# Ledger of designs, part 46: designed miniproteins, single chains, continued (2)

Each design is a single chain, and the fold is of that chain. pLDDT is the mean over its residues in the fold that is shown.

## One batch from the design tools (miniprotein)

Design m5676
Fold by ESMFold2-Fast:
Structure m5676 (fold): chain A 59 residues (1-59)
Amino acid sequence: MEALHEKGLQELAALAADLRGPEVTRLVNEAASAIMEAKNEEEIERVLEEARARLEALR
């Protein structure tokens, strides 16, 4: 499970790499917490998809 959480966190970091600001930081922190509490790969993918949509809305 740790390896899946680590990959999820790395993908989240990549999604936000070119973005800055307090709203971006808040979204990344919320998504990171959700990834760490995820119980399987499907749940991690769901969190990443939601985070991607929210981060794109901030562009």
Scores: mean pLDDT 79

Design m5677
Fold by ESMFold2-Fast:
Formats: sequence, C-alpha cells, structure tokens
Structure m5677 (fold): chain A 67 residues (1-67)
Amino acid sequence: EAEAEELYNKGVKYFKEKDYEKAVEYFEKAASIKETAKIYKNLAKAYEKLGDKKKAAEAQAKAEKLE
C-alpha cells in the first residue's frame, strides 16, 4: 500500500534510529517500486553502516547510473 516515497521515508527514520537492518529493508522495498539515485545513495550508506562494503559499492554504482 505504501508508495516508494513513504517506504523511503521509513528507511530514513530507521537509519536515524541506527536500525540499519530495518533501513536497508525499507530502502530495498522503495527501490523495488521505483529506482532512484536518492534511494540507492541511502541504501549504500546503510550497507556501509552494516559493514557490507560490497553491497554498499554496488548500491553506489547503481545510484551513479541513475543520475
């Protein structure tokens, strides 16, 4: 039911709360509806916080492709 922007905003909320696993979950849900550079940039940041450098690099590359 939530649009991509609502899911993205939930991801941002969890990121601010330092719940990076939930942030990734909601950013991935947002990206599945609409791929934007903004979503992938924040997904990359969340993966960095989780220590997943490979996933962070992949998300950053995707964000650059979408810009």
Scores: mean pLDDT 85

Design m5678
Fold by ESMFold2-Fast:
Order: C-alpha cells, then sequence, then structure tokens
Structure m5678 (fold): chain A 97 residues (1-97)
C-alpha cells in the first residue's frame, strides 16, 4: 500500500509515472539525506562526533539540493509529497542539533 511508504518514496514513484525528472531527482536526494541522518545519529551514539558531523553535513547538502530541485518540479502532487519529505527531514535534523 503506497500510503505506508514515506512521502519522499511516494514522490519518487509518482514522479516516474508523471515523467517529472526534477521531482524524481529531488526524491533521491531526500532518500540520501535520510540515510545520512540515520548514520549521523548512530555515530553520535558511538561517541564518534567527527563522523556524525560529516554525515549531518551530507544530509544538509542533500536537503539543499532537494529544495533547489523543488523549484523545477512540474507535478503538484509530487511537489506536495516532496514538501512533506523536506519538512520531515528538517524536523529530524533539528532534533540532532
Amino acid sequence: VLEELPPWWRAAILAREKNDEAGYQAAIHLANAFVSLALARNYRELGEEEKAQKFLDSARTDLARARELLKQVTNPEVRKLLEEGIADLEAAIAELE
């Protein structure tokens, strides 16, 4: 069921169906950012602050790229799902700061 997938994953699927290349690329950057955020959290728990910071910086870089690509998104449903994914990621990054 698509509703069980995170917003950025649903955005990736819909972007492919609608041929929204910018939307698909933004969704991939959000996916990478969430992976980097999970790694940052794990390294912080291990006391490896330099590695945690590196992955947190990677997550911020991917977030910035996703926000830039959002300006080129043509499908309104893809845009809405990407905006939800960006909001979720921004909240998760704030909790680690």
Scores: mean pLDDT 85

Design m5679
Fold by ESMFold2-Fast:
Structure m5679 (fold): chain A 90 residues (1-90)
Amino acid sequence: SLEKEKAQELYEKIKKGLDEIIKRTKNPVLIAAAKAAYRALESALKNVTPEQFKRVALRELNAIKDLAKYYGDEETLKIVDEMIKEVEKF
C-alpha cells in the first residue's frame, strides 16, 4: 500500500541518520542505542501499522536524543533532531 511504501521510505531516511551516528560517535552507549533503534524499527516496519511505526520511531529517536544531550554529543543531537522532524511529517 502507499502508506507502507511511505513507511519504508521513512525507515530508509532514519537508517541513513543512524548509520551516520554509528560512524561519527566514539561513545559505545550511543552506538548501542543506534543499533537497538535499527532493530526496533526494522521489526516495527514488518509487524505494525504505519501509525504504530511512527510512534516506535519517535520513541527510539527520543531515547537517542536524551542520551546525546546527556553526553553533550552535539553532532548526534543534530542528526537525531533532523530524523525526528522527518518522522513528525509522516
Scores: mean pLDDT 86

Design m5680
Fold by ESMFold2-Fast:
Structure m5680 (fold): chain A 64 residues (1-64)
Amino acid sequence: SMHEGEEGLLERFRETLERMIERGVPKEKLLALAESAEKQFAKISPKLAEGVREATAEALKRME
């Protein structure tokens, strides 16, 4: 399980992805943000990095 603070970071990341989709941001920009977030969050917790990957995969499905 993730700590409460870690869950908050993931929730904010998901909110950012939602806004990017709503604004019609190119897939390449979304992927660049996701790559940066995964690297940053991996330094905190492997579970956070995993959560970033899962949220990114879900966002990509919604962009079609």
Scores: mean pLDDT 81

Design m5681
Fold by ESMFold2-Fast:
Structure m5681 (fold): chain A 71 residues (1-71)
Amino acid sequence: MAEELARRAVELAREALELLLAGGPEEEVERLAREAERLLREAGELDEEVARKAHEEIGRLQAEAARRLEA
């Protein structure tokens, strides 16, 4: 269960960042990001280690997206 929630959160975070990089609507990016954060928080309540790994992956995705936006 926690693994499924964390995986879903990472997928939504990736979608949000891809939309952001494509210049998509801020409202949709924010909605996807909030949903990812909610699922990640829920996963953490069930399994902190699974959530930690997901946080790390999302952090890497965010760093890459930020780098591309600044380039």
Scores: mean pLDDT 84

Design m5683
Fold by ESMFold2-Fast:
Order: structure tokens, then C-alpha cells, then sequence
Structure m5683 (fold): chain A 68 residues (1-68)
């Protein structure tokens, strides 16, 4: 169901945010991308946007590490 997809997407987003806080940027990107796919299947534009924001922040931090 779409509700089950939304619930799973929210769980994956929470895990992505935890990984981001831990400095595990590549893992955070993978988790947020999975959440974004489920959010898209659930047709939840707000969850898709949240997933994209986490991916962008993690990619930004990863790029900053590579430029040091």
C-alpha cells in the first residue's frame, strides 16, 4: 500500500539522517536514494523532496572532504 511505502521511506530517511550525522556520507546517500524511490512510488512529493535534500547535503559534505 502507499501508506506502507511512506512508512518505510520515513524509516530510511531517519536512518539516512543518522548516517549523515555520523559522517557516513556515502551510506547516507544510498539510504536517502532508496527512501526517495519508495516516496516516489507512494506519490509523496514532500518525502521525495526530503530525500533529495539529504542526498544534496551528503554529496556537499563528501565533496568538501575530497577537496581537503
Amino acid sequence: SKEALKARAEELLAEAERLLAEGRYEDAIQMAQKAGVLASLAEDEALVARAQEIVREAERKLEEMRRQ
Scores: mean pLDDT 88

Design m5684
Fold by ESMFold2-Fast:
Structure m5684 (fold): chain A 67 residues (1-67)
Amino acid sequence: SIEEKLKEIKEKIEAGDLKGALQLAADLLEEYKSKEVADKVLELFKELNMPEEHIAALQQHADDVLA
């Protein structure tokens, strides 16, 4: 489910596995191809203070997937 995947992304960020979190987020966007899902993942990254470069990378991937 989307909820379970968001939880896994959060757990990776909290563990310091930022690359793993970004990869899971990218995979989630590829699977659902939904603006609502992209918005939720980007908000999670912002809430957990992910580095700006990772937020920008995820935004670019979302833009590419949703085009």
Scores: mean pLDDT 84

Design m5685
Fold by ESMFold2-Fast:
Parts: C-alpha cells; sequence; structure tokens
Structure m5685 (fold): chain A 60 residues (1-60)
C-alpha cells in the first residue's frame, strides 16, 4: 500500500481534496480527520497522483 497525505487544510480544502481524489482515483481509500487528508492507493502511481491533488488544493 502507498500513502499520500496533507495536513493544515481547512474543512473546505479537506473536503474538496477528498472528493477530487475519489473522483479521479475511485480505487483509493480516503480518510479525512479535521485538517488532515490521508489517501491509501494500491499503486505508487496512484499515490503520486493523489499527493499532487492534495498539494494543489493546499496551495490554493
Amino acid sequence: MFTASASGLSVRQATAAALRVIGDLPEAKVTVSGGTVTVTAPTEEQARAAQAILDAVRAR
């Protein structure tokens, strides 16, 4: 299992990031806890894609 995560997100950012990951990577498991979003993916490529999504949401 490969993991991507971001912390320090607002509730809105965390929700947006989680929904975007679920939409783009339906096989990934997404967990939201406060300002932290954790994604577990079956492949390293999917985990890198999830990390890019999380980082993009955090930067905006």
Scores: mean pLDDT 80

Design m5686
Fold by ESMFold2-Fast:
Structure m5686 (fold): chain A 62 residues (1-62)
Amino acid sequence: MADREAAARAGRAAAEAAYALGLISREQMVKAGELGSRGENVEEAARLAGEVSPAAAQLTAL
């Protein structure tokens, strides 16, 4: 999809929500934000976020 910005925002929001709920560390939240900012493919960005934060992967799967 051409909407990489929306995907990056959704990923960052999910990571921030997971951090606020205490599911992931601040470092994992920052990592997810950096992956989104690099403008990778949506599927690859989601997969990498899942590898660094299982909680973020669960949020994106919902």
Scores: mean pLDDT 57

Design m5687
Fold by ESMFold2-Fast:
Structure m5687 (fold): chain A 63 residues (1-63)
Amino acid sequence: ATAEEYRRAADIVEEHAKDFEKAGLYKQAAFLYRKASELYRQAGDTDRATELENKAKELEKKA
């Protein structure tokens, strides 16, 4: 897979994470943010990966 493919997949997963977060489903949102983080890391976007990992940890604290 290319970096572009990983980034596209990460964007889709992040969008679903936002939907769950908006719905108050914090555990499911955190899980998806972690998945998006892994995909951004594979795409070489380490800064965005770290940001979403931190967001997942924050949401897990609320759940």
Scores: mean pLDDT 85

Design m5688
Fold by ESMFold2-Fast:
Structure m5688 (fold): chain A 59 residues (1-59)
Amino acid sequence: SPKKEFLKLVEELTRALAEGAPKDVIDELIEKMREFAEKHPEYKEELDRVIETARALLE
């Protein structure tokens, strides 16, 4: 279901950030989130917040 996919994407990004994954890995996960938001716009607001937070932490 879309909700299950959404939760999986958020979990993967959160884990990668917590473990200090390389920028390339984080960027790939962000791209997957953008693609998901394009197909499921009802999750766009939540995903945009998650992406913005992740990008702020990547500096």
Scores: mean pLDDT 82

Design m5689
Fold by ESMFold2-Fast:
Structure m5689 (fold): chain A 83 residues (1-83)
Amino acid sequence: IKEKTFEQIKEILLAAGVDEGKARELAEYAAERVTRLVKSKATVAEINKEAEEIRKRLIEAGVDEDTASRVAMVAAVSALEAL
């Protein structure tokens, strides 16, 4: 789960022009959050809240809104599919 989510998010960020180091750091952050949601058996509401927090952090880190929203969606879907 963590490795697959990490690779998917990293690929999205790299395709959007985020540099490799930053893409790796943000993908690791998001994958870790997804792993914690799955491990805690999070509710749909908790998953949605965490996805919104991931989106906000990415935007604050300089990722564009469209890319940040796409990453947040992948994180939410990955958590839901793993439950």
Scores: mean pLDDT 81

Design m5690
Fold by ESMFold2-Fast:
Structure m5690 (fold): chain A 71 residues (1-71)
Amino acid sequence: GVEETLKRIEELVKKAKESLEKENPDKELVEEALKELEEILRLLERNGAPKELLEKIRKIIEELKKKLKEL
């Protein structure tokens, strides 16, 4: 259910952040994590997830995209 989805989001965010913190960030890994996060966000929006949760995920995606663009 939602709990498994939240764990997946946490795993993707952790992997992306850890990659971005490396001296040579893995851009492909971050891009793949972003794609999956955006897919999860769309599914959660379709299923009527709480607005607070959707806003938190959107902010995370925006922060990761900004960091990726700065590479």
Scores: mean pLDDT 82

Design m5691
Fold by ESMFold2-Fast:
Structure m5691 (fold): chain A 105 residues (1-105)
Amino acid sequence: MEKILEEAKELFEKGKKAFEEGNYEKAVEYYEEAIKLLAPGYPADLSGVLDPELLAEMLFNLGKALEKLKQLYAALRAYELALSLRPDMEEARENAERLRKELEL
């Protein structure tokens, strides 16, 4: 369990580094691998995860990377999943509201 959490954090840091370097495709790959380690039922089931706050941060960063790739519906879904785990995540709410307007939802 601790080993899986450490591996997920390592992948998350690699994803953040890839994002900072402008490699958004690689950032998405690392974030999705990290998310699946914490939530093997992702994207269908996010219940029973060990660290829902960390998972929410991973999903928020996934949303930002997907948005850079112009995958706007996937980005919106990632932000909404982050908010389902952490409703007080103001940046995720603002980004989701902006994307809903942009997508005319």
Scores: mean pLDDT 85

Design m5692
Fold by ESMFold2-Fast:
Structure m5692 (fold): chain A 70 residues (1-70)
Amino acid sequence: SAQDAAIATMQIRADIYTSMLSHTPSQYQQDFRDQLISNFQQQGNRMLTPSQRDTIIHDFQQRMSQIQQG
């Protein structure tokens, strides 16, 4: 369904953004993390229902925060 496709697209995007940040030099990591989170939120707001948005964006923010600590 279109709903399942939207969720799958956002999960794939989360994996790509997480990978991109993990390979970013430490000196650029903070600014790039902020840009990736902003982009993810914007895309989630367009594609997801409010309930899906709250869950998926929150999970993504937690994943991105963990990379900052590693």
Scores: mean pLDDT 83

Design m5694
Fold by ESMFold2-Fast:
Structure m5694 (fold): chain A 55 residues (1-55)
Amino acid sequence: SAELEAQLREAAELFLAGRHEEAERLLKETSRKYGIPVEELKRRAEEIAVRQVTG
């Protein structure tokens, strides 16, 4: 969903800014809301962060 994708982008931006605790808190909230494991959401957010740095 658009909201899920927006939350993953926000988490990616927080990781890039070094705000890891805030990113992890957001991903836990997203995990609870969508029923997706936090580790899967973390991997997806990190992949978005890599894309933002390289492209």
Scores: mean pLDDT 82

Design m5695
Fold by ESMFold2-Fast:
Structure m5695 (fold): chain A 118 residues (1-118)
Amino acid sequence: APPPAVFLDLEYDLDPSAPTVKVTVSVRDAEGKELGSFSAENVPREKAEEALQRFGDELAAAGDIPDPVERMAVATRAAARFLKELGVPPEQLRSVADQLEKAGYPALAKAVREVAEE
């Protein structure tokens, strides 16, 4: 059977009057069920914007990968690195990896754990 599809949802609220933003990435299955979520709070706006540009470039590159499992693993690794750069602690990344593994996505769990150990 083909591997189950997952989706990454990125949410950030940029209040132009505030020097900091909250950034959240959620991993969802094909039915829209949340498999795991990680958030960075009180991130300096300029740091978030710079990291978001790099993350966008990595996602664009991942889109060219023909294998769907490898594509999702690379995209998930990019999301985990983006959030770690914004100050998400390794313990939160490991918690999300455990949730992904329990949901039946060991390749995505491995990608998040590898970022937590960097």
Scores: mean pLDDT 76

Design m5696
Fold by ESMFold2-Fast:
Structure m5696 (fold): chain A 80 residues (1-80)
Amino acid sequence: MLDPEAFKLEVEAGVYEIAAAVLERYGTEEDLPEVLELLRKAAELLRKAAELAKDPKVKEILENNARAVEERAREVEERL
């Protein structure tokens, strides 16, 4: 069963991830600090969603997604 609170956080994280991807792809180098901030917010929301998740498989997926976003944020930070 979906945890409503975990689901809301996952959806919010997805919005930040999409915003970051669009801004990174179509923005300029001056936009990289905003891309980094958006990715950091997405990772934080995914971590919170994982903490609330009751299903171990859902928790693992959210934790893996958080790690992927955190690694992406690190790559963007290295470009600053």
Scores: mean pLDDT 84

Design m5697
Fold by ESMFold2-Fast:
Structure m5697 (fold): chain A 68 residues (1-68)
Amino acid sequence: MEEAKKLYEEAVKAFENGDYEKALELSRQAIELLEKEFEKNPSNKEIRDMLLDAYALEARAEKKLKEK
């Protein structure tokens, strides 16, 4: 959880700084860790909420990269 949260926060900062490629990579790393935690405890709301936020950030970063 702590590592996934840190990766998500770093992805948000990268996105805010216009580094969309880094934001995409970091959000994907956060998603991978969160998906593993979600598989262990699917009823954990904190994991679900953060996973949804990470998916949303990944989608936003991908859209920015498609602008090229």
Scores: mean pLDDT 82

Design m5699
Fold by ESMFold2-Fast:
Structure m5699 (fold): chain A 55 residues (1-55)
Amino acid sequence: RLSFEEFAARSREYMEANPERRELARQIAEALRQIGDAIDRSLATGEAPAPGVIP
């Protein structure tokens, strides 16, 4: 059985060994954050974003 501390250490090692996957996950998270921000603005103002604007 692995403790949570041991699991966390192993996860860090895995991410270090697979930086490409970590980088892709970071890019996806960034894109989702920008989309969420644009949706939040539209909901707060009650206005739809302008056509052709990519947040």
Scores: mean pLDDT 67

Design m5700
Fold by ESMFold2-Fast:
Structure m5700 (fold): chain A 55 residues (1-55)
Amino acid sequence: REELVERLRESALLTVKQNPDEGTIEVFLRHARELYGLTDEEIERLRAEIKKVLG
């Protein structure tokens, strides 16, 4: 599970580098929740990390 979350984090950072906007972030997080079954806590942690990297 932690390996899956880490891979999703890497994919999110790559995706956001191509389209660095909040809409892209929210779409990615929705897919992570619905397709990969991430918990709300995991989603919020991932959102915070992405926003921290973007500034």
Scores: mean pLDDT 73

Design m5701
Fold by ESMFold2-Fast:
Structure m5701 (fold): chain A 99 residues (1-99)
Amino acid sequence: MIKITARLVKKGDRYRLLIEIESDDEEQLLKTAEEVRKLINEVLPDAPLVPIIRFFDDDKNKWVLLMEVEVETEEDAERILAALQEKFPNLKVLPPVEL
């Protein structure tokens, strides 16, 4: 089973969209991460997208991958989230956080 969660983080006047992907299958995790990356590039071609970390969580017995997308506006983040929710209907959006 694959799980995707997204959260908008605001720090000052800057916005970052954090995306977490969890799967019990590493290959499924990487394939889903690539699909997410391609979708983000289609919505915002110039947005910096960097995988932060990939690791196996022994407590959950799952592979985890964290991605970060830098966006200039909340509207850009909302466009990415809308596109992700359309492609991945079970994607969970967590409440935004201000740092």
Scores: mean pLDDT 78

Design m5702
Fold by ESMFold2-Fast:
Structure m5702 (fold): chain A 97 residues (1-97)
Amino acid sequence: VEMPDATKENEEKALELLKKEKEKYREEFEKKRKELEEEIKSLKSEEEIEEWQREKLKELHAEMQARIAAGADPAEVYIEGVAKQEVFKEFVEEILK
């Protein structure tokens, strides 16, 4: 029988954390949906929407860096950041439809 290696075990743990964090962020964004819709509706062009998204992603990266500097596990922070970014993109896409 083949034993799973450390890489596969780490991937499984990362996927489980990603799933939990995505569920958490979907709930958080749903609560803030009206605020997010109002911000997007105030933007006049596709270029302004892209710039707004870039600024939000910069804020997320700054938050991640601050957490790592405060002693959080970098791997967990990156997985949480990926989950939040993906959920954010999903909500923006839904609002722009």
Scores: mean pLDDT 76

Design m5703
Fold by ESMFold2-Fast:
Structure m5703 (fold): chain A 78 residues (1-78)
Amino acid sequence: MEEEIEKVIEEKRKELRDGLAALGVDPQTAENAARAVEETIRILYEEEGMSVEEVKEHGDRIVKAVLVHAQDRRAAAA
């Protein structure tokens, strides 16, 4: 159901924005990352036919991967 998937997307976007903000990432970069995660979740739900539960699980994994990658990139760039 679209309403249910929108809640998952909003939750994952919030988790990512909060996590990136805690790492000192600027709001524009954080919002761009959140938008990319939203797009990926929509593809998994709409094109791959994943259930809301499966999409939430994949969303959790994607958010973790993005946060780790952002932390690694900042460490490598310093």
Scores: mean pLDDT 78

Design m5705
Fold by ESMFold2-Fast:
Formats: C-alpha cells, sequence, structure tokens
Structure m5705 (fold): chain A 58 residues (1-58)
C-alpha cells in the first residue's frame, strides 16, 4: 500500500483506532470513506482506523 506519515498526534479513543505520534509512518491498507483510512503502523505493526487529514502521503 501507500506509505504516509502522521503530521499531527492522534490519540486512540476506541479499540478500532490506531494511535499516532507526529512523524510515525504507516502503510495505508484501505480507504474506508472520505475521512478515514485503515492503516498499519510501520513502528509497531498494529492496524487501525486513522483520519486521512492527519496523514501526509510520502
Amino acid sequence: GKVARAIQPFPKTSPDELALRPGDKVEVLEVVDDKWVLARSLETGEEGLVPKEYLEEL
């Protein structure tokens, strides 16, 4: 999938979400809708939902 970088901190608020720190790299696995993607953390290997606006594609 495409690699993206977190540009803002995203706190995990539900079990289905992926917590992000600024600079964390993720692989985008699926575009869920206009606001959310399913991503895998390249730091931890964890998968979860993150807002698209918090990611910068590399």
Scores: mean pLDDT 83

Design m5706
Fold by ESMFold2-Fast:
Structure m5706 (fold): chain A 75 residues (1-75)
Amino acid sequence: AAEELERRLREADAPSEEEALELALELARELSEELVHQVRAQRLALEARRAGKSAAEMRELHAQLEAERAAERAR
């Protein structure tokens, strides 16, 4: 799953790290919903870090994504 996504990203030869994350999100949607949540978490963490967010705020964002996944599984 995650390794397959990483391999596809290398094969696609994305020109930048930001474009690689966009491609990762698109490929994750094709592979599994779990990977979509992981890529979203990485993207939010990267944006939060660039915006000068604290580690505590990054943990909060990650916790929210995990709560969404748990709610989805409870259906």
Scores: mean pLDDT 67

Design m5707
Fold by ESMFold2-Fast:
Structure m5707 (fold): chain A 95 residues (1-95)
Amino acid sequence: MSKEEFDLEVEAALALMELAVVENIYKRLKSKKNIDPEELKQILEDAKRVLTRLEGLKARAESLPESPVTQRLLAFLDEAIERAKKIIEEIKKDL
C-alpha cells in the first residue's frame, strides 16, 4: 500500500463514519411525532457536505493506479455515495 492509498483509505473511513452519524441522527428525528424543521435543515446540510466529501474522495481514488486497495475503496465509496444520495432525497421529502 502506498502512502497515498493509506491516506485516502483513512479519509474514506472518516467520511463513512460521518455518513453513519448522519443516517443515525435522521432515524432518531423520524421517530419523533413532531420533527423540528431546523433540525431537518441542519441534517440535510450535513448530508450534502458528506456527499461532496465522498465524491471528492472517489475522484482521488479514480486517479490512483488500479490495485486491490483502490478497487475495494471505490466499491465502498460508490455504496456510500448512493446511501448519501438516498438520505438527502428522504430528508427533502420531509421538508
Scores: mean pLDDT 85

Design m5708
Fold by ESMFold2-Fast:
Structure m5708 (fold): chain A 70 residues (1-70)
Amino acid sequence: SLSLQDMSDFFRELAEKTGGGEGKRYQEYADQLRRLDETGEFDRDAVEAMRAFMRHLIAEGRFDGTRPVL
């Protein structure tokens, strides 16, 4: 299973590789996940939506492959 920290790290890595407006959106997801982890606040629907999006991006090959997250 993926922790909030693992998911945040995935989106941060993808943001760094993508750049531009799309990279900024990935950074926003990373920041949101980190905030949820830090505050102990659990938003199940938001977390599951971001998890599904992460799986979709992995399936599309939209990652650098230098730091894959499972």
Scores: mean pLDDT 71

Design m5709
Fold by ESMFold2-Fast:
Structure m5709 (fold): chain A 61 residues (1-61)
Amino acid sequence: MELSEEQRRAVEEAAERAAREYGLDATRRTLLKGLLEQELKDNPEADIEALARRLAAALRP
């Protein structure tokens, strides 16, 4: 269940972009990153960009 460095970078970038787009604070951005990492570990084929936007919309203030 180990993420590669490339996958971790992709998660970080996707979470940062989605958090900025949906106006998430630092706490929600950290939660989003954690959710994305967990989902990618469970589903390595997941579309990180699409998932990040979907989860960010749900976490939106």
Scores: mean pLDDT 78

Design m5710
Fold by ESMFold2-Fast:
Structure m5710 (fold): chain A 59 residues (1-59)
Amino acid sequence: MVEELRRKAVEAARRGDLGTAHEYLAEVARLTSTTADGVRVLSPFTVKTAEEVQRAAEE
């Protein structure tokens, strides 16, 4: 599921549909965030996906 959302975010960014790309990125962040000692922590997947979306949007 998360991998599918990640792929869709990158594909949307590659098409120039940044709104849709950001919506999928936000969903990845929501699903993959965890808590540590009462604090929310972003997963490496969320960080990597954001980097890939930014790279795709540069094209």
Scores: mean pLDDT 71

Design m5711
Fold by ESMFold2-Fast:
Structure m5711 (fold): chain A 59 residues (1-59)
Amino acid sequence: EEEKRKYFEELMKEAVEKLKEAKLSEDQIQEARARLVELYNEGKLTKEEAEKIVEEIIK
């Protein structure tokens, strides 16, 4: 459980850092966070899915 939570937090941190570097608004960053949390709760969060969400929001 803790290992999964730590992995999720690391993916979240990496995604947020990329979004901040792209100079996105706080609202857009919160949207990305919400989508990542939803995937985590569904057991579908992977590094690939997190990257895909970041790319969609940046575009």
Scores: mean pLDDT 77

Design m5712
Fold by ESMFold2-Fast:
Structure m5712 (fold): chain A 55 residues (1-55)
Amino acid sequence: MLEELLEEAARAGNVPVEEIRQMVDFEGLYSREDLERLVRAARQGAANGANPPRA
């Protein structure tokens, strides 16, 4: 469900779910597939903890 994805994104990004929900509302990102993509990206970013090289 979308709310569960929002909560998971909030945990991965270490931000309150209310902030994530507000960003989704402003950008119009509230489809499940879009949220799943954001959650995956946030998780990988948190797991790596490193910046990518400048290209």
Scores: mean pLDDT 62

